# Designs tried in a protein design run: designed miniproteins, single chains, continued (4). Part 48

Each design is a single chain, and the fold is of that chain. pLDDT is the mean over its residues in the fold that is shown.

## One batch from the design tools (miniprotein)

Design m13639
Fold by ESMFold2-Fast:
Structure m13639 (fold): chain A 68 residues (1-68)
Amino acid sequence: SPDDQRALLLRIAQELADTAYDLKTEKGWSKEEVRAKLMELVDSVAAQLTPEQLAQLRALVDDIVTAM
């Protein structure tokens, strides 16, 4: 359902934000290293997403990294 797809997208988005926080604040990774890792995570779940959701998550990765 659309609600199930939205819940999946929000869960993935939260995992991306949490991963970025941990890599940046606890492991001291650079913006470039964090971005590469987050994009790998998005690509690993790409088959479960619509093209629109995939584009939204890739944009979110750039927003997260820019905010760092």
Scores: mean pLDDT 84

Design m13640
Fold by ESMFold2-Fast:
Structure m13640 (fold): chain A 63 residues (1-63)
Amino acid sequence: MAKKVPVEELVRKVAEGELSVEEAVEIAAKQLHEFTGLPYDKARQLAEREIREAAEALGLKLP
């Protein structure tokens, strides 16, 4: 995707059942890799962390 999606939106979509946790992490990781130049493995680790932290901040429990 050319547009960057905020991690808070990805977390909301997971909570609403529109995305799986794995899909949200993949989207966030691809964005981090594309926009920051981080290796995909590191981007994925950061994406997992960002998704978890955003879920906690919003008071949402992920599956």
Scores: mean pLDDT 78

Design m13641
Fold by ESMFold2-Fast:
Structure m13641 (fold): chain A 88 residues (1-88)
Amino acid sequence: MDEEIYKTAKERALLLGAKAMVYEGKDPAEVIRRALEEAKRWLEEHREELTEEEIRQMELAIRGIEEAAEEAKTMTKEEAQKLLDEHA
């Protein structure tokens, strides 16, 4: 379950970066980093409203996004297109 949350968040973040790179000519790592900052800010703002389990799940998702941002630093347009094709 924990591994699934992490993997799903990472995959979705990589797809977000790939779409931005292929369709908009943007830096995928920068796009993913902005999503990461938004997720961290949301968790900070809502931490008191969340259960311990919901916080743990959000922290796992954030870790997935962090890994995606690091991997996206070396992402090529060819790799981005391949990711999009695999998830079409």
Scores: mean pLDDT 84

Design m13642
Fold by ESMFold2-Fast:
Structure m13642 (fold): chain A 94 residues (1-94)
Amino acid sequence: IEIEVLPKRTVHSPEATVTVTVKTKDPSTGIQLVVKIDGEESIAEIKAAQSETTTLRVNVKVDGPAEVTLEVYKYTPGKEPVKLGKAQEVVFVE
């Protein structure tokens, strides 16, 4: 599994759209995305449907300078999510 995140490093805005591209050999596997802002988490579930490449777009808003970490989980219906990896950390600065 290959995970790519854009933007790669820093955002000079309190709001940005973060694009996460996940490549997998299991296109029928669901993907669960966990967004952590300074350690606090919110969860989004996205099912990979028809291809080996899944692109997820997440709008992230912060109250000030913050570190945003994206974690990717394999989701299979009826089973507990399995952590696949950590997407690159994105730093929001003024």
Scores: mean pLDDT 64

Design m13643
Fold by ESMFold2-Fast:
Structure m13643 (fold): chain A 88 residues (1-88)
Amino acid sequence: SEMRELILRAIALALRAIGIEFDAELNKDKLPEEVKEEILKLAREAIRYALKAMDYADKGDLDKAKELLKKAEKLLEEAEKLLEEALA
């Protein structure tokens, strides 16, 4: 089921975002405050897009769900890049 696959992808992205928030908190003393704030903002926005994608998938709007998942993935990639660069 494509709907099931999109819902599972959304859950995976939300968990990935939570992991980024956890890593930012564990490394807070090594991160500039503005960088930490941006990482948390990106991760939280990714969770919002993932949850919206789940809602659209559940309603049968699979194309909108895919669009929102791509937005969530891009936000997580940006957050991960910021975290990696700041901790290098």
Scores: mean pLDDT 90

Design m13644
Fold by ESMFold2-Fast:
Structure m13644 (fold): chain A 84 residues (1-84)
Amino acid sequence: EPRERALERLAQRLGISVEDIKAVEAGEEPKNEKLRLLKQILEDTRAAFREIDLVLEAIDQDNTSVDAILKKARELAAEEARRK
C-alpha cells in the first residue's frame, strides 16, 4: 500500500520502525528515545501526524514532485482546519 511504503521511508529517515510510528500515533508507550521525542512533540503538535496523512494523500493525488506534494499537504491541512 502507498501509505505503508511512505511510512517506511519516514521511519528509515528517523531511524525507527513503521510499527513504532503507528504505536506512538495510537498513544502506546514509546520503546526508545527517538520515539519518546516523537511522542513529546506530538503532545504539542497532533497536527504533525495529520500532516503526514495529508502528505500521503497528496502523494497518491500528485505524483509530480516533493515540493508539490508538501504544498498540497499544507493546503489540505488548511482546508481541514477551516471545518467547523
Scores: mean pLDDT 64

Design m13645
Fold by ESMFold2-Fast:
Structure m13645 (fold): chain A 77 residues (1-77)
Amino acid sequence: MELSPVHLQAHAEAQKAADAGDPLKAAQILYDTGKKTGDALTLESAYMAAKTLAEKTGDEEFKKLAEDSKKELDKVK
């Protein structure tokens, strides 16, 4: 499978945000990068992260981010 430099950098930046205790920022970095680049794998990572966090926390920001990530992912497929 081809891993784009954009995908690798987005995941590195997201991991740094998550390690700093900001999982919302981590998911947002993946969403913003995936939307900007059209990278399906990055958008899928954003969707899965936001969906999992929404299920654990019940936070509406994660629910919205999961929905937005899915819409962008569906456009790329």
Scores: mean pLDDT 79

Design m13646
Fold by ESMFold2-Fast:
Structure m13646 (fold): chain A 100 residues (1-100)
Amino acid sequence: KAKEYEKKGEEYLAKGDYYSAGLSFLKAGEEYYKEGKKEEAFKSYLKAVEYLTKAVKEGVGSKKDLLKAEVNLGVLILENAVNKVTGGETLDIEALEKSV
């Protein structure tokens, strides 16, 4: 499921459809998160924020979808911060940001 949304996002991006691309990456991130694939979820949410921001600036996207992507990304960042102090699983946020 997650990889199908990611592929759709790439296809929409190739067509210059930033809004549909951003929504597809948001869905990919949600599915990766549900599967416990937090690194892939983080990368997908970064792409969702990027392309939904472009769509909103172009006047073709919903601010609600951008907010959802930002909230989902923020939850992962906060979970990672908690895990760093509690000895849980951690993500290398800086490396992940550079990977997209």
Scores: mean pLDDT 82

Design m13647
Fold by ESMFold2-Fast:
Structure m13647 (fold): chain A 78 residues (1-78)
Amino acid sequence: SAKEAAQSLADTLRYSAEVAPGEVREALRWAYDEVSKAESPEQLKEAAENLRKRAETLDGEARKILQGVADKVEELAK
């Protein structure tokens, strides 16, 4: 289900954040918060849009990571 897929991705993001440095860690934690609350395909699409908007305010690796997470979340919403 969309909720189970979102939770699996969120768990991966949480684990990745534990070992990531500063700015990347914050980006991954923010992604975890956005993805973990999604329970439907519609909410996954909203989470992906929020992740893309957040990525626009960042640069470097943190921006690239949030864009990648948004792409994965959009795929889960199909």
Scores: mean pLDDT 83

Design m13648
Fold by ESMFold2-Fast:
Structure m13648 (fold): chain A 85 residues (1-85)
Amino acid sequence: MDLIQEILDYLREYTKEVEELKKTATPEIQKIMDSYLLLVGLRAQDLIIRLPSLSDEEQQKELEEFKKEVDEVLEWLKKLKEEAS
């Protein structure tokens, strides 16, 4: 339960930040942002579905990997927007 909530909270913050970035992005960058909103959302959903079949150690590792991937995508999207401005 707590891990699912943590995934959902992380996804919510990511989505909020990307939607804010989209407000001042070019149409080309907005399309990229929309694609990554979908991809990260699907990644989170897959992780939540698989979570009950994983050991506690595997659950923590997958959660850490998910957070790292989300942070890296967000940082990359911020850089793309700044370079396009």
Scores: mean pLDDT 84

Design m13649
Fold by ESMFold2-Fast:
Structure m13649 (fold): chain A 74 residues (1-74)
Amino acid sequence: MAEERLLELVERWVARPELARAVLLAWVDHDPNGFYTLMTEGEEAARKLGDENDYSKTEENRAAARALVERYVP
């Protein structure tokens, strides 16, 4: 499921697929919790995250999100 959402983001959002890895890794570094929620729970859940964001999980979510990008996006 997470890989499906990641590939959909590459196709829909990233105009140049050759830059997809760099762009997505930058997004993970900027908003790890939002990115991870988008990959695991979907777009609506990520949109609602806002002020309810659990910052205690930021580093865990950053590592998990980065691993997803590195695994599925060459």
Scores: mean pLDDT 68

Design m13650
Fold by ESMFold2-Fast:
Structure m13650 (fold): chain A 100 residues (1-100)
Amino acid sequence: SMEEKIVKLADELTELAEEMLEKLREAGLPRADLDRLAEAIREMQERIVEAFKESKEAALEAAREGKERLIALARATGNPEAVALVEEFGERVIEAVEKV
């Protein structure tokens, strides 16, 4: 059902977010940068789940927009490892939406 797909997607996005935030912490990102990225990830997840209720195509667009926002925030940290990590995260999020 649509409800089962939404729950599965939300759970997978949460797992991906937790993995990425742990890697960003291990990369030595300051708390302020981690908090900002965590907030942006949460907003991205909420937008993807809401868009998925309309269509998979809308959810994919939300995922791509969220990825671009995360990359911009990561670049602002000046940490190139953070940029690489959020680029990988964004691709994995897009793949998760495509698999539903």
Scores: mean pLDDT 89

Design m13651
Fold by ESMFold2-Fast:
Structure m13651 (fold): chain A 70 residues (1-70)
Amino acid sequence: MSSAEAAARAALEIARERGLEEAAKRGEQLMKDGKPSEAARVVLEALAERDPELAREAERKAIQAGINAT
């Protein structure tokens, strides 16, 4: 799994847990299209609109997941 894919998956899990179903669906579609970096960006932007603090935490976890995947 690429570091970008790992990061996108971490962000998607947080979005699903918080009920951001539309953002999660869009992120999943971008991952299927081979665009994990765009998937992570879209999901993190949606999280930031709902809760900026949650978005920072999600971004930190996504970065850590990417590091662990390499």
Scores: mean pLDDT 78

Design m13652
Fold by ESMFold2-Fast:
Structure m13652 (fold): chain A 89 residues (1-89)
Amino acid sequence: MNEEEAALEMPKIIAEALEAYPELPEHEQEALKALLYYYEGKLEEAEEYLEKAAEIAGLDPEEREALRRGVKAAAELLKKLEKIKEELE
């Protein structure tokens, strides 16, 4: 099977998490949406939601860059963890 099809299931898991925890602060919800779009490779949409999260949280430019790096790293980590889980059962 295509690994890209398995990757499309992770965005659904993140969406389900947002539905399960509707009480999440607005900036955390926007950050999770940014993570979702980075995971899908939709960089323009990911940047839009990351900008919204940073504005809601009142981040300065340096903190905004740290958030961007963190969201990208988290998306890569999720992909790696999914592969490890498949190997470990």
Scores: mean pLDDT 70

Design m13653
Fold by ESMFold2-Fast:
Structure m13653 (fold): chain A 75 residues (1-75)
Amino acid sequence: APTPEERVREEMELGALETSLASLLSANKESGVIDEELLKKHLDKMREYAEKSKDPAVKKRGEEVIAYVEEEIKK
């Protein structure tokens, strides 16, 4: 099991990636144009982070964020 300090660090890293994706998605909505290639690159970074994580909860959250962004793009 990860230590409390490791969990805080992993949560902060995940939060930074989530913020980056949210900002990009917001900018795409405001412009009315979706940059699918740039979004894919950011999603790939999230997938890599989720896969390398030692915490199953962080891994699952990363997967949920990816699913959320993919569904939001379809709307």
Scores: mean pLDDT 73

Design m13654
Fold by ESMFold2-Fast:
Structure m13654 (fold): chain A 63 residues (1-63)
Amino acid sequence: SMDEELAREVARELGVPFEAAMLAVDMIKQGLSVDEIETNLYITLGVDRSSARELYERLKKRL
């Protein structure tokens, strides 16, 4: 899917797991805030704040 391709590209650019980018796509589509997405990515996958926020910004701009 286009979402999977986008998630894979952004994950590679940021050096984060593909699963983190996919989870971020799903949460953005659900309308979660950046703070909620940051918290969820930290709890589930240990993604740091700066990486989670950059992931949100890049994905939201292209979704």
Scores: mean pLDDT 85

Design m13655
Fold by ESMFold2-Fast:
Structure m13655 (fold): chain A 63 residues (1-63)
Amino acid sequence: MLLTISAVGVGETEEEAKAKALENARKIAEKLGGEVEEILDVKVEKIPGTDLYKAVVTVLVRI
């Protein structure tokens, strides 16, 4: 079975935010009894008023 999930990560750089978002997506996939099969979308933005970035990663999970 294939599911689409999204996960969020926050970091001091765009790359850190993406890495944390992807790691959170993998953790959710593992809890579902599956694994990340494909990365569908990655959105990164700076959080207004801070020096932090937020990333949203959308992935396909195979269960």
Scores: mean pLDDT 85

Design m13656
Fold by ESMFold2-Fast:
Order: structure tokens, then C-alpha cells, then sequence
Structure m13656 (fold): chain A 83 residues (1-83)
């Protein structure tokens, strides 16, 4: 099921995201804010998600874009491993 796949993939995706983000030179603060935003969105905490998104907007767009690219690649790798 999708829920089983997500449960298996999420820890791997977070690990790969930290690894890929650091390798790409993404600031640690942007990495941790991106992970916190993903957790808030998964929990349905709309207020917390909005606040974390505003914090990310304070960083240069290029750094946030690198984090998003790392997150997409991390998710792809994690899902490929658990499929």
C-alpha cells in the first residue's frame, strides 16, 4: 500500500536529503527547516508549516532551490530502494 511504502521510504528520504543537501553546499539551517516543514505538512499542522515556509523565504532563493532539488532526488532514491 501507499502508506506502507511511505513509512518505509520516509526515513531513507530524510537520510539521503541530509547527505545530498550537505554535498550540494546547502546551509544546515535550510536543510533542517526543509525537513521540519515536511514533518509539519505530513502532520497536517498548517500553522507550523506556514511559519517554517516563511523562515525559508528569508534565505536566498538559490539555496532553497538546491534544497528542493536534493529533496526530490532523495525521495526518488528512497522510493527506488523500497519498491
Amino acid sequence: SLDELERAALPLAKRYFRELGRKAGVPEEVIELTLALADAQAAGDAEKAAALAEELQKFPPEEVEKANEAAVEAGRRAYEEVL
Scores: mean pLDDT 84

Design m13657
Fold by ESMFold2-Fast:
Structure m13657 (fold): chain A 73 residues (1-73)
Amino acid sequence: SLEEFREEAERVLEEVRKLIEQGKFDEAEQLVLEFMQWAQQRYQATTDPAEKQELLELTKEFLEEVYRLLKEA
């Protein structure tokens, strides 16, 4: 569900933030890659065009936030 996707994205972002604060950039990158693989699988499994668009938008927002965290480090 979209709610499950949002909750997972927020959970992963919080963990990525903590890893970046600890200087664990390789671990943060690995976590982002794992999330992106999961997100891609969710996108491919989704048949509703409107839900696909929302998943794509949420995934882009996730990556923009990761980029922002890295720039502020």
Scores: mean pLDDT 87

Design m13658
Fold by ESMFold2-Fast:
Structure m13658 (fold): chain A 91 residues (1-91)
Amino acid sequence: AAEEKREKEAIEKAVEEELDELEKKYGTTTSEEERKKVIELVNKMIEAIKTGDQKEFEELLQEIKKELETTKNEAAKAFLQKLLDTILEAK
C-alpha cells in the first residue's frame, strides 16, 4: 500500500542519515552492501512488529545480533546496537 511505501522510504532515509552521522563520529565509511543490509533489517523488524509475528521477530533479533558480531564497521555496529536496544525496549 502507499502508506507502507512511504514508511519504508522514511525508514531508509532515517537509517542513511543516522549512518552518515555515525560515520563522521567514528571516522569510518560504511559499504553500500552493509548500508543496504542495515536498512533491510530495520524494515523486516518493523514489519514483524506490525504483524505481531513473535517467531519472525525472534528470528530477526538473532539476525541483528549475528550482524553485530560479524560486522567490523564501527558505525554499522553502533547503529545495530541502538536498533536492538530500541526494539527490545519497545516490546
Scores: mean pLDDT 76

Design m13659
Fold by ESMFold2-Fast:
Structure m13659 (fold): chain A 123 residues (1-123)
Amino acid sequence: SPVAEEILRAIDEAKKRINSEIDKLAKEQTPEQQKVLKEIKTDINNFLDKVKERLLAALEDPTADKKAEVRRLISNLFIYAYYLLYRYLEEGKIDEETFNKLLQIISEIFDELYRRLLAILDA
């Protein structure tokens, strides 16, 4: 119960930080680019919700290697987010500067989330 609450809090804090950083980028963009950034924001929030669901399921499974599950889920989250951003870049919907800024934001927040989730499981 306390572990589940801390996992939910860590993921919610990551979502809030991603939303804030992407909204900050959107303020400097055209309306069409703001629409694309909103779509990217939605997809990343959906990826984090799937991580949340799978981690909560792993907590209920007494046979689960919970740390291995965190490593797997965060690794997959990085891969999914990278390919999402790469597709938008390849389609010309974002430029290289926006791609690099989004990748930096995502990398920092997901690395922080990873460290937080491992610390929660070690408590």
Scores: mean pLDDT 88

Design m13660
Fold by ESMFold2-Fast:
Structure m13660 (fold): chain A 86 residues (1-86)
Amino acid sequence: GEEFFELVEERTRHLAETDPAARAALEAARETLEKDPNASEDEVFRAARDAALAAGASEKEAHRYAELVTLAVFREQSRKLLEENK
């Protein structure tokens, strides 16, 4: 539900503030959607995971960060679309 996505946003923000790999994942996810607003969830996830791995995260950490940031950026996109729907 909406409560779950609020927790994901808070957790993603906290991780991005404290972990450079989580920050890299978040930036890569956002950049992927900026370059292609129609990018698939798989494309965003792979970009985020690859960025986290490049920043020194383990495979498990990179996967976790990619899941969190992918959910967060698609939620941000959905919220913007909902706000435009007056």
Scores: mean pLDDT 80

Design m13661
Fold by ESMFold2-Fast:
Parts: sequence; structure tokens; C-alpha cells
Structure m13661 (fold): chain A 91 residues (1-91)
Amino acid sequence: MLEEAEKEEEEKRKELAKKGMETYGRTDVHPNSPFLSEESALEYVKDVMDGKKDGKFEPTTELGKKIEEEAEKKGKEMNEKKEKAEKKKKE
């Protein structure tokens, strides 16, 4: 069960990173955009999902904001699912 949750998280992270690259590659190119490369995009999505966004990059487009919101929401959801799969942490 935990393996499935981890795979789902990884796949979603990669999907959001790719979506961000497609969006910013067409509509807006910022000098500090993490979506200029797959590596940077994956790192950014991971940080957002973990709640460790440093504020260096702020989406200015509606699509960019939606990607950020989706990553944040999915990260929260996966965290809760993982916690439930462990049944009970230490308490």
C-alpha cells in the first residue's frame, strides 16, 4: 500500500512539472522560472507539495497559479493518505 502511494505521488509530481513547462514555455518566460528545465520543474513541484515553497518564484499567470494550487492540494492529500496507510504514527 505504501509503495502504491509513493508511486502515485511521483507520477503526479512529474505530470505537474511537465504541465508547468508546457504552460510557461508558451505564455511566459521568467528569468527565474523553474519550468525552463525538467529538473528545476520537478524540484519546484516537490517543494510546493512538501509545503517548503521559498517564495523565489511566484506564478503570475492563471495557469501557473492553478498548477501551484494543484501541487499544494495533492501534496496535502498524499501526506494524509500516507499517514493513514501507516495506520498510526507514534502519537
Scores: mean pLDDT 65

Design m13662
Fold by ESMFold2-Fast:
Structure m13662 (fold): chain A 79 residues (1-79)
Amino acid sequence: MMREIDIGMAGALATMRALDGVDQLTPSQKIAAIGAGMAVTSLADLPAFRAWLAERFPQLTPAQIEAIVAAVGAAVAAV
């Protein structure tokens, strides 16, 4: 329970930081992405997270999506 909360928070904060300077998303879209990042509890969740970002935010470039996924993966692995 406590470790899962820490992992979820790390994913949320990593997503929020990765979205800093991303002008293509509205504030509500950024909140949705942060919530999705919070749901990443293991590295096994990263492919689903990547697919979700690509489906929900077609305005993001593949490079931006991969940067967000990499930031979340690094943060989750560090917990």
Scores: mean pLDDT 80

Design m13663
Fold by ESMFold2-Fast:
Structure m13663 (fold): chain A 70 residues (1-70)
Amino acid sequence: SDLLGMLINVGKTLLSLREEGRDDEAEDLLNFLERKYKDDPVVQKFLDQFRSMKSSEELRELIKKLEEEL
């Protein structure tokens, strides 16, 4: 799924930005995507999950789970 591939890439980008201490850019990316996909409940649910992830480990596990669905 093109959507699933996009979400995996977003997750990987967020992980990279957060690990580099670029938390403001990670937040900007999430805010941009929430506005762009405001009417897509599936995308909104995943963006909420990305925002709620408290650790790099949790985000890595979510990305791996999404990759298993490809």
Scores: mean pLDDT 83

Design m13664
Fold by ESMFold2-Fast:
Order: C-alpha cells, then structure tokens, then sequence
Structure m13664 (fold): chain A 70 residues (1-70)
C-alpha cells in the first residue's frame, strides 16, 4: 500500500540523515522527510501514525541540529 511505501521511505530517509556529514544534504533530506510525514498523516491520521511521524522527525531533526552547530 502507499502507507507501507511511505513508512519504508521515511525509515530510509532517517538512516540517510543519520549517516550524513553535510548539513545542506541533511536539511534537504529532512525537508523531504517532513513532506512524507505530512502525507502519511493525511492518509492515516491515527494516533499511532502521528506518533511514528513525530518520533522519526525528532530523530532526524536532532542530527540536523548537531550538524548545523559545527
């Protein structure tokens, strides 16, 4: 399903962000992750999906902030 595909893409993006050493690349990946998260919540606004998106965005954001502070 589209939902399953989005979940996999979001997981893959978080892994890419965590492995990135380039702040601009990490920001672009985070922006894409945010877009996918919004789309996923629109397709399934359940508390479980909203929590999943929040957790993934939080994890990715922490890495981007770390890179930006260098």
Amino acid sequence: SRTDELLKQMDDLVKQIKESTDVEEARELLARLQSLGVELIRLDPSPEVRRYVRDKLSEAHSKVVELERK
Scores: mean pLDDT 86

Design m13665
Fold by ESMFold2-Fast:
Structure m13665 (fold): chain A 82 residues (1-82)
Amino acid sequence: DKAVDFAIEGLREIAKKAKERGDYKSAELIEGLVLVLEDNKDTVTLEAIIEGLENLIEELRKLGAYETAEEVEKLLEELKSM
């Protein structure tokens, strides 16, 4: 599925940038969602991917990781335009 592959690739890039900023906790949360998406790659819907990203954004904001949350929001908007 184009959407799930796009989400996984985008999340991996965002996690890499978070690690480069020293934000390993945000990277761990993002990598956790990547594992869930990879395990369910054949069955996950676009709606479920969107919900997962929205939940991730909320958790990142709770951590004070606003820059990483903004990067995930941009990925979410790109997915909604597919």
Scores: mean pLDDT 86

Design m13666
Fold by ESMFold2-Fast:
Structure m13666 (fold): chain A 78 residues (1-78)
Amino acid sequence: MEKLEEIVEKAKKGEISQVEAALKLAEMILNGEPITAEELEKAVKELGFSPEAIKAFLNKLGRNVSKEEVAKGLEAQK
């Protein structure tokens, strides 16, 4: 699986979409990857999401929801 920093860099270069990057991040969290809340918050800010989108993303992760549902939440906050 790709590392957090690799996912962020690919999205910044336009190799993957912001939605695809969000799905990859959600997948890493759901698979138990050792990602801190601080690291996750910095990554989603770096991807250009608004503070509201970041808050929604973090809230959904605490509920162990699907990665598609997390991405949908981020889109709703645009």
Scores: mean pLDDT 65

Design m13667
Fold by ESMFold2-Fast:
Structure m13667 (fold): chain A 106 residues (1-106)
Amino acid sequence: AAEELLEKAKKEGMSLEEAIAKAEDPEIQAAAAFLRRAEALSRAGDDGAAYAMGAEVAKELLKKGIAGQELVDELEANATVELSEEERAQARAAVRVFSELIQKIE
């Protein structure tokens, strides 16, 4: 869980990014993979910009406490591309992990 990951990071003096990279939790790994893909698409330029925009919208909605299926629905409404069933599952994992992390940081 994200809370356990944050506690381990604090106890072992590692960064949150290092703790996420070392996590063996499949949900945390899926969430990290989703965000890395979104960042990579953003850096690729115009190709994938719509998907990167969706990821930025997701981060803003997470800060407002919108999560789970509601976040997926908002992402699809605001993005120019539809999410696949696999991408929806990854987005839900990302929302769950990063919503908990944002809530603990704020």
Scores: mean pLDDT 54

Design m13668
Fold by ESMFold2-Fast:
Structure m13668 (fold): chain A 88 residues (1-88)
Amino acid sequence: MEEQVEKARKKALEAMQKLVKELPSLDPEEQKKAKELILEIGSMMGRLSLLVHRGAPEEEIRKEVEELVDFLLKNKLITEEEKEEILS
């Protein structure tokens, strides 16, 4: 589980960094959406870190990892192959 958490956090951080780098090149509507994605990813990462730190049940940590990875995939911030790598 720890390895899956670290892989998910690494991909989420990379996605946030890419969104931040692209921000100046986006139109105002796209900038708004990118900022919303950055905030949501940050929130999900924070929640995952809190659950791990508090020693939450493995099932609860796993659900949070899956939710984060699915969010990244749904917003085209990672590939299906990257999702399989994280959840393996």
Scores: mean pLDDT 84

Design m13669
Fold by ESMFold2-Fast:
Structure m13669 (fold): chain A 81 residues (1-81)
Amino acid sequence: VKVDVTGLKLPPEKVLGASLKVEEVAPGEYKVTLTVDTEDATYSAETTVKVGGSATAPLIRTDKETGEKTEVGTVTFTLTE
């Protein structure tokens, strides 16, 4: 399967790393977790997507200095066979 991520909008922070975790939770259905680490914060979004479909998830920013969590937008995951 292939996963495409769209709609990801980050502030002008230096990106240190990014990862995408894809886990099959049911036949043809996958749990997708996006994590982006920047110098100031960690961004995460998670949802479940079916093969051939798309799902939108909230993008959560966790500030590294304060630990505060804020929804800063949404990202869309598209899963293809």
Scores: mean pLDDT 81

Design m13670
Fold by ESMFold2-Fast:
Structure m13670 (fold): chain A 85 residues (1-85)
Amino acid sequence: SLRDEVKAMLLSEKKLELAEELLKQGKSNDEIVEEIRKRTPEWEEEIEKELASLSDEELQKLKAELNARQPEFDARQRALLAKLL
Protein backbone atom coordinates (compact mmCIF):
# COMPACT_ATOMS: atom_id res chain seq x y z
CA SER A 1 0.00 0.00 0.00
CA LEU A 2 1.00 3.65 -0.28
CA ARG A 3 1.31 3.89 3.53
CA ASP A 4 3.54 0.78 3.68
CA GLU A 5 5.76 2.15 0.88
CA VAL A 6 6.11 5.56 2.58
CA LYS A 7 6.72 3.85 5.97
CA ALA A 8 9.56 1.77 4.45
CA MET A 9 11.13 4.88 2.86
CA LEU A 10 10.96 6.90 6.12
CA LEU A 11 12.37 3.98 8.13
CA SER A 12 15.27 3.66 5.65
CA GLU A 13 16.07 7.39 6.08
CA LYS A 14 16.12 7.04 9.91
CA LYS A 15 18.42 3.99 9.68
CA LEU A 16 20.81 5.85 7.35
CA GLU A 17 20.91 8.98 9.55
CA LEU A 18 21.73 6.94 12.67
CA ALA A 19 24.35 4.84 10.81
CA GLU A 20 26.09 8.02 9.53
CA GLU A 21 26.09 9.57 13.03
CA LEU A 22 27.44 6.41 14.73
CA LEU A 23 30.13 6.02 12.05
CA LYS A 24 31.25 9.62 12.75
CA GLN A 25 31.53 8.56 16.43
CA GLY A 26 33.87 5.69 15.42
CA LYS A 27 31.35 2.87 16.03
CA SER A 28 31.94 -0.48 14.32
CA ASN A 29 29.54 -2.00 11.76
CA ASP A 30 28.33 -4.52 14.39
CA GLU A 31 27.61 -1.70 16.90
CA ILE A 32 25.73 0.28 14.22
CA VAL A 33 23.61 -2.75 13.23
CA GLU A 34 22.78 -3.50 16.91
CA GLU A 35 21.77 0.13 17.67
CA ILE A 36 19.54 0.28 14.55
CA ARG A 37 17.88 -3.00 15.60
CA LYS A 38 17.18 -1.61 19.10
CA ARG A 39 15.61 1.61 17.74
CA THR A 40 13.62 0.11 14.84
CA PRO A 41 10.43 -0.79 16.84
CA GLU A 42 10.25 2.77 18.28
CA TRP A 43 10.71 4.31 14.80
CA GLU A 44 8.04 2.02 13.30
CA GLU A 45 5.54 3.15 15.98
CA GLU A 46 6.42 6.84 15.49
CA ILE A 47 6.11 6.61 11.69
CA GLU A 48 2.77 4.74 11.91
CA LYS A 49 1.39 7.49 14.19
CA GLU A 50 2.68 10.22 11.84
CA LEU A 51 1.18 8.55 8.74
CA ALA A 52 -2.16 7.90 10.50
CA SER A 53 -2.60 11.70 10.89
CA LEU A 54 -2.05 12.38 7.14
CA SER A 55 -4.71 12.71 4.42
CA ASP A 56 -4.35 10.85 1.11
CA GLU A 57 -3.26 14.16 -0.51
CA GLU A 58 -0.57 14.68 2.17
CA LEU A 59 0.62 11.05 1.73
CA GLN A 60 0.98 11.55 -2.05
CA LYS A 61 2.91 14.80 -1.45
CA LEU A 62 5.19 13.07 1.09
CA LYS A 63 5.85 10.20 -1.36
CA ALA A 64 6.79 12.75 -4.08
CA GLU A 65 9.18 14.50 -1.65
CA LEU A 66 10.75 11.15 -0.64
CA ASN A 67 11.12 10.12 -4.31
CA ALA A 68 12.84 13.48 -5.01
CA ARG A 69 15.33 12.69 -2.18
CA GLN A 70 16.02 9.11 -3.40
CA PRO A 71 19.13 9.95 -5.53
CA GLU A 72 20.75 11.76 -2.56
CA PHE A 73 19.79 8.88 -0.24
CA ASP A 74 21.32 6.32 -2.64
CA ALA A 75 24.54 8.37 -2.86
CA ARG A 76 24.76 8.67 0.97
CA GLN A 77 24.11 4.93 1.44
CA ARG A 78 26.80 4.08 -1.15
CA ALA A 79 29.30 6.39 0.59
CA LEU A 80 28.47 4.82 3.98
CA LEU A 81 28.95 1.27 2.64
CA ALA A 82 32.30 2.25 1.07
CA LYS A 83 33.53 3.45 4.50
CA LEU A 84 32.40 0.21 6.21
CA LEU A 85 34.09 -2.07 3.64
Scores: mean pLDDT 86

Design m13671
Fold by ESMFold2-Fast:
Structure m13671 (fold): chain A 68 residues (1-68)
Amino acid sequence: HMEELKELVRRAVEIVLQLNPDASPEEKRALADRVLDGILTLAEMNGYEITDEEREELRKIVDEVIAE
């Protein structure tokens, strides 16, 4: 479900940023983007069909976490 995927993305990005507290804004963006790409790849490999709209919703979550 979308809500579960959103929660997974939020938590994974938070953890990666927590492990890299001194990363620059550019490095934080790169780390967060890699996490999102990894999760999307795993979801698609497991038969989840992710729409463009859902992908944009997940990107917004990444942006929210980075902005914190």
Scores: mean pLDDT 82

Design m13672
Fold by ESMFold2-Fast:
Structure m13672 (fold): chain A 100 residues (1-100)
Amino acid sequence: MELFDKIAELLNKIGEVLSSLPPELRARVLAAIQPYIKKAMKAFLDGNPEEAKKYFREAREAVRKILEEARSQGAPDDVIRKLEEIISLLDEVEKLAEEA
């Protein structure tokens, strides 16, 4: 499935950005988004793109909350930029799920 392959490629890019974060922050982001990503992929495979889109949106909101906390704690600019990149990639995944 070409659309599924594109989503998988974006999720892989998210994984690459995550690998460049400090270990504790990477673990927090992964724990926050992984349940939603799993549910979104299942919903997509079950032919429910609207539910998949919702779960990708929830994953994005979870990262946004972590970003807001990181900003309030004075995290380095490179860390803030990487969290913003993850949010952007999740937004792209959500938009691709709409095309299903």
Scores: mean pLDDT 83

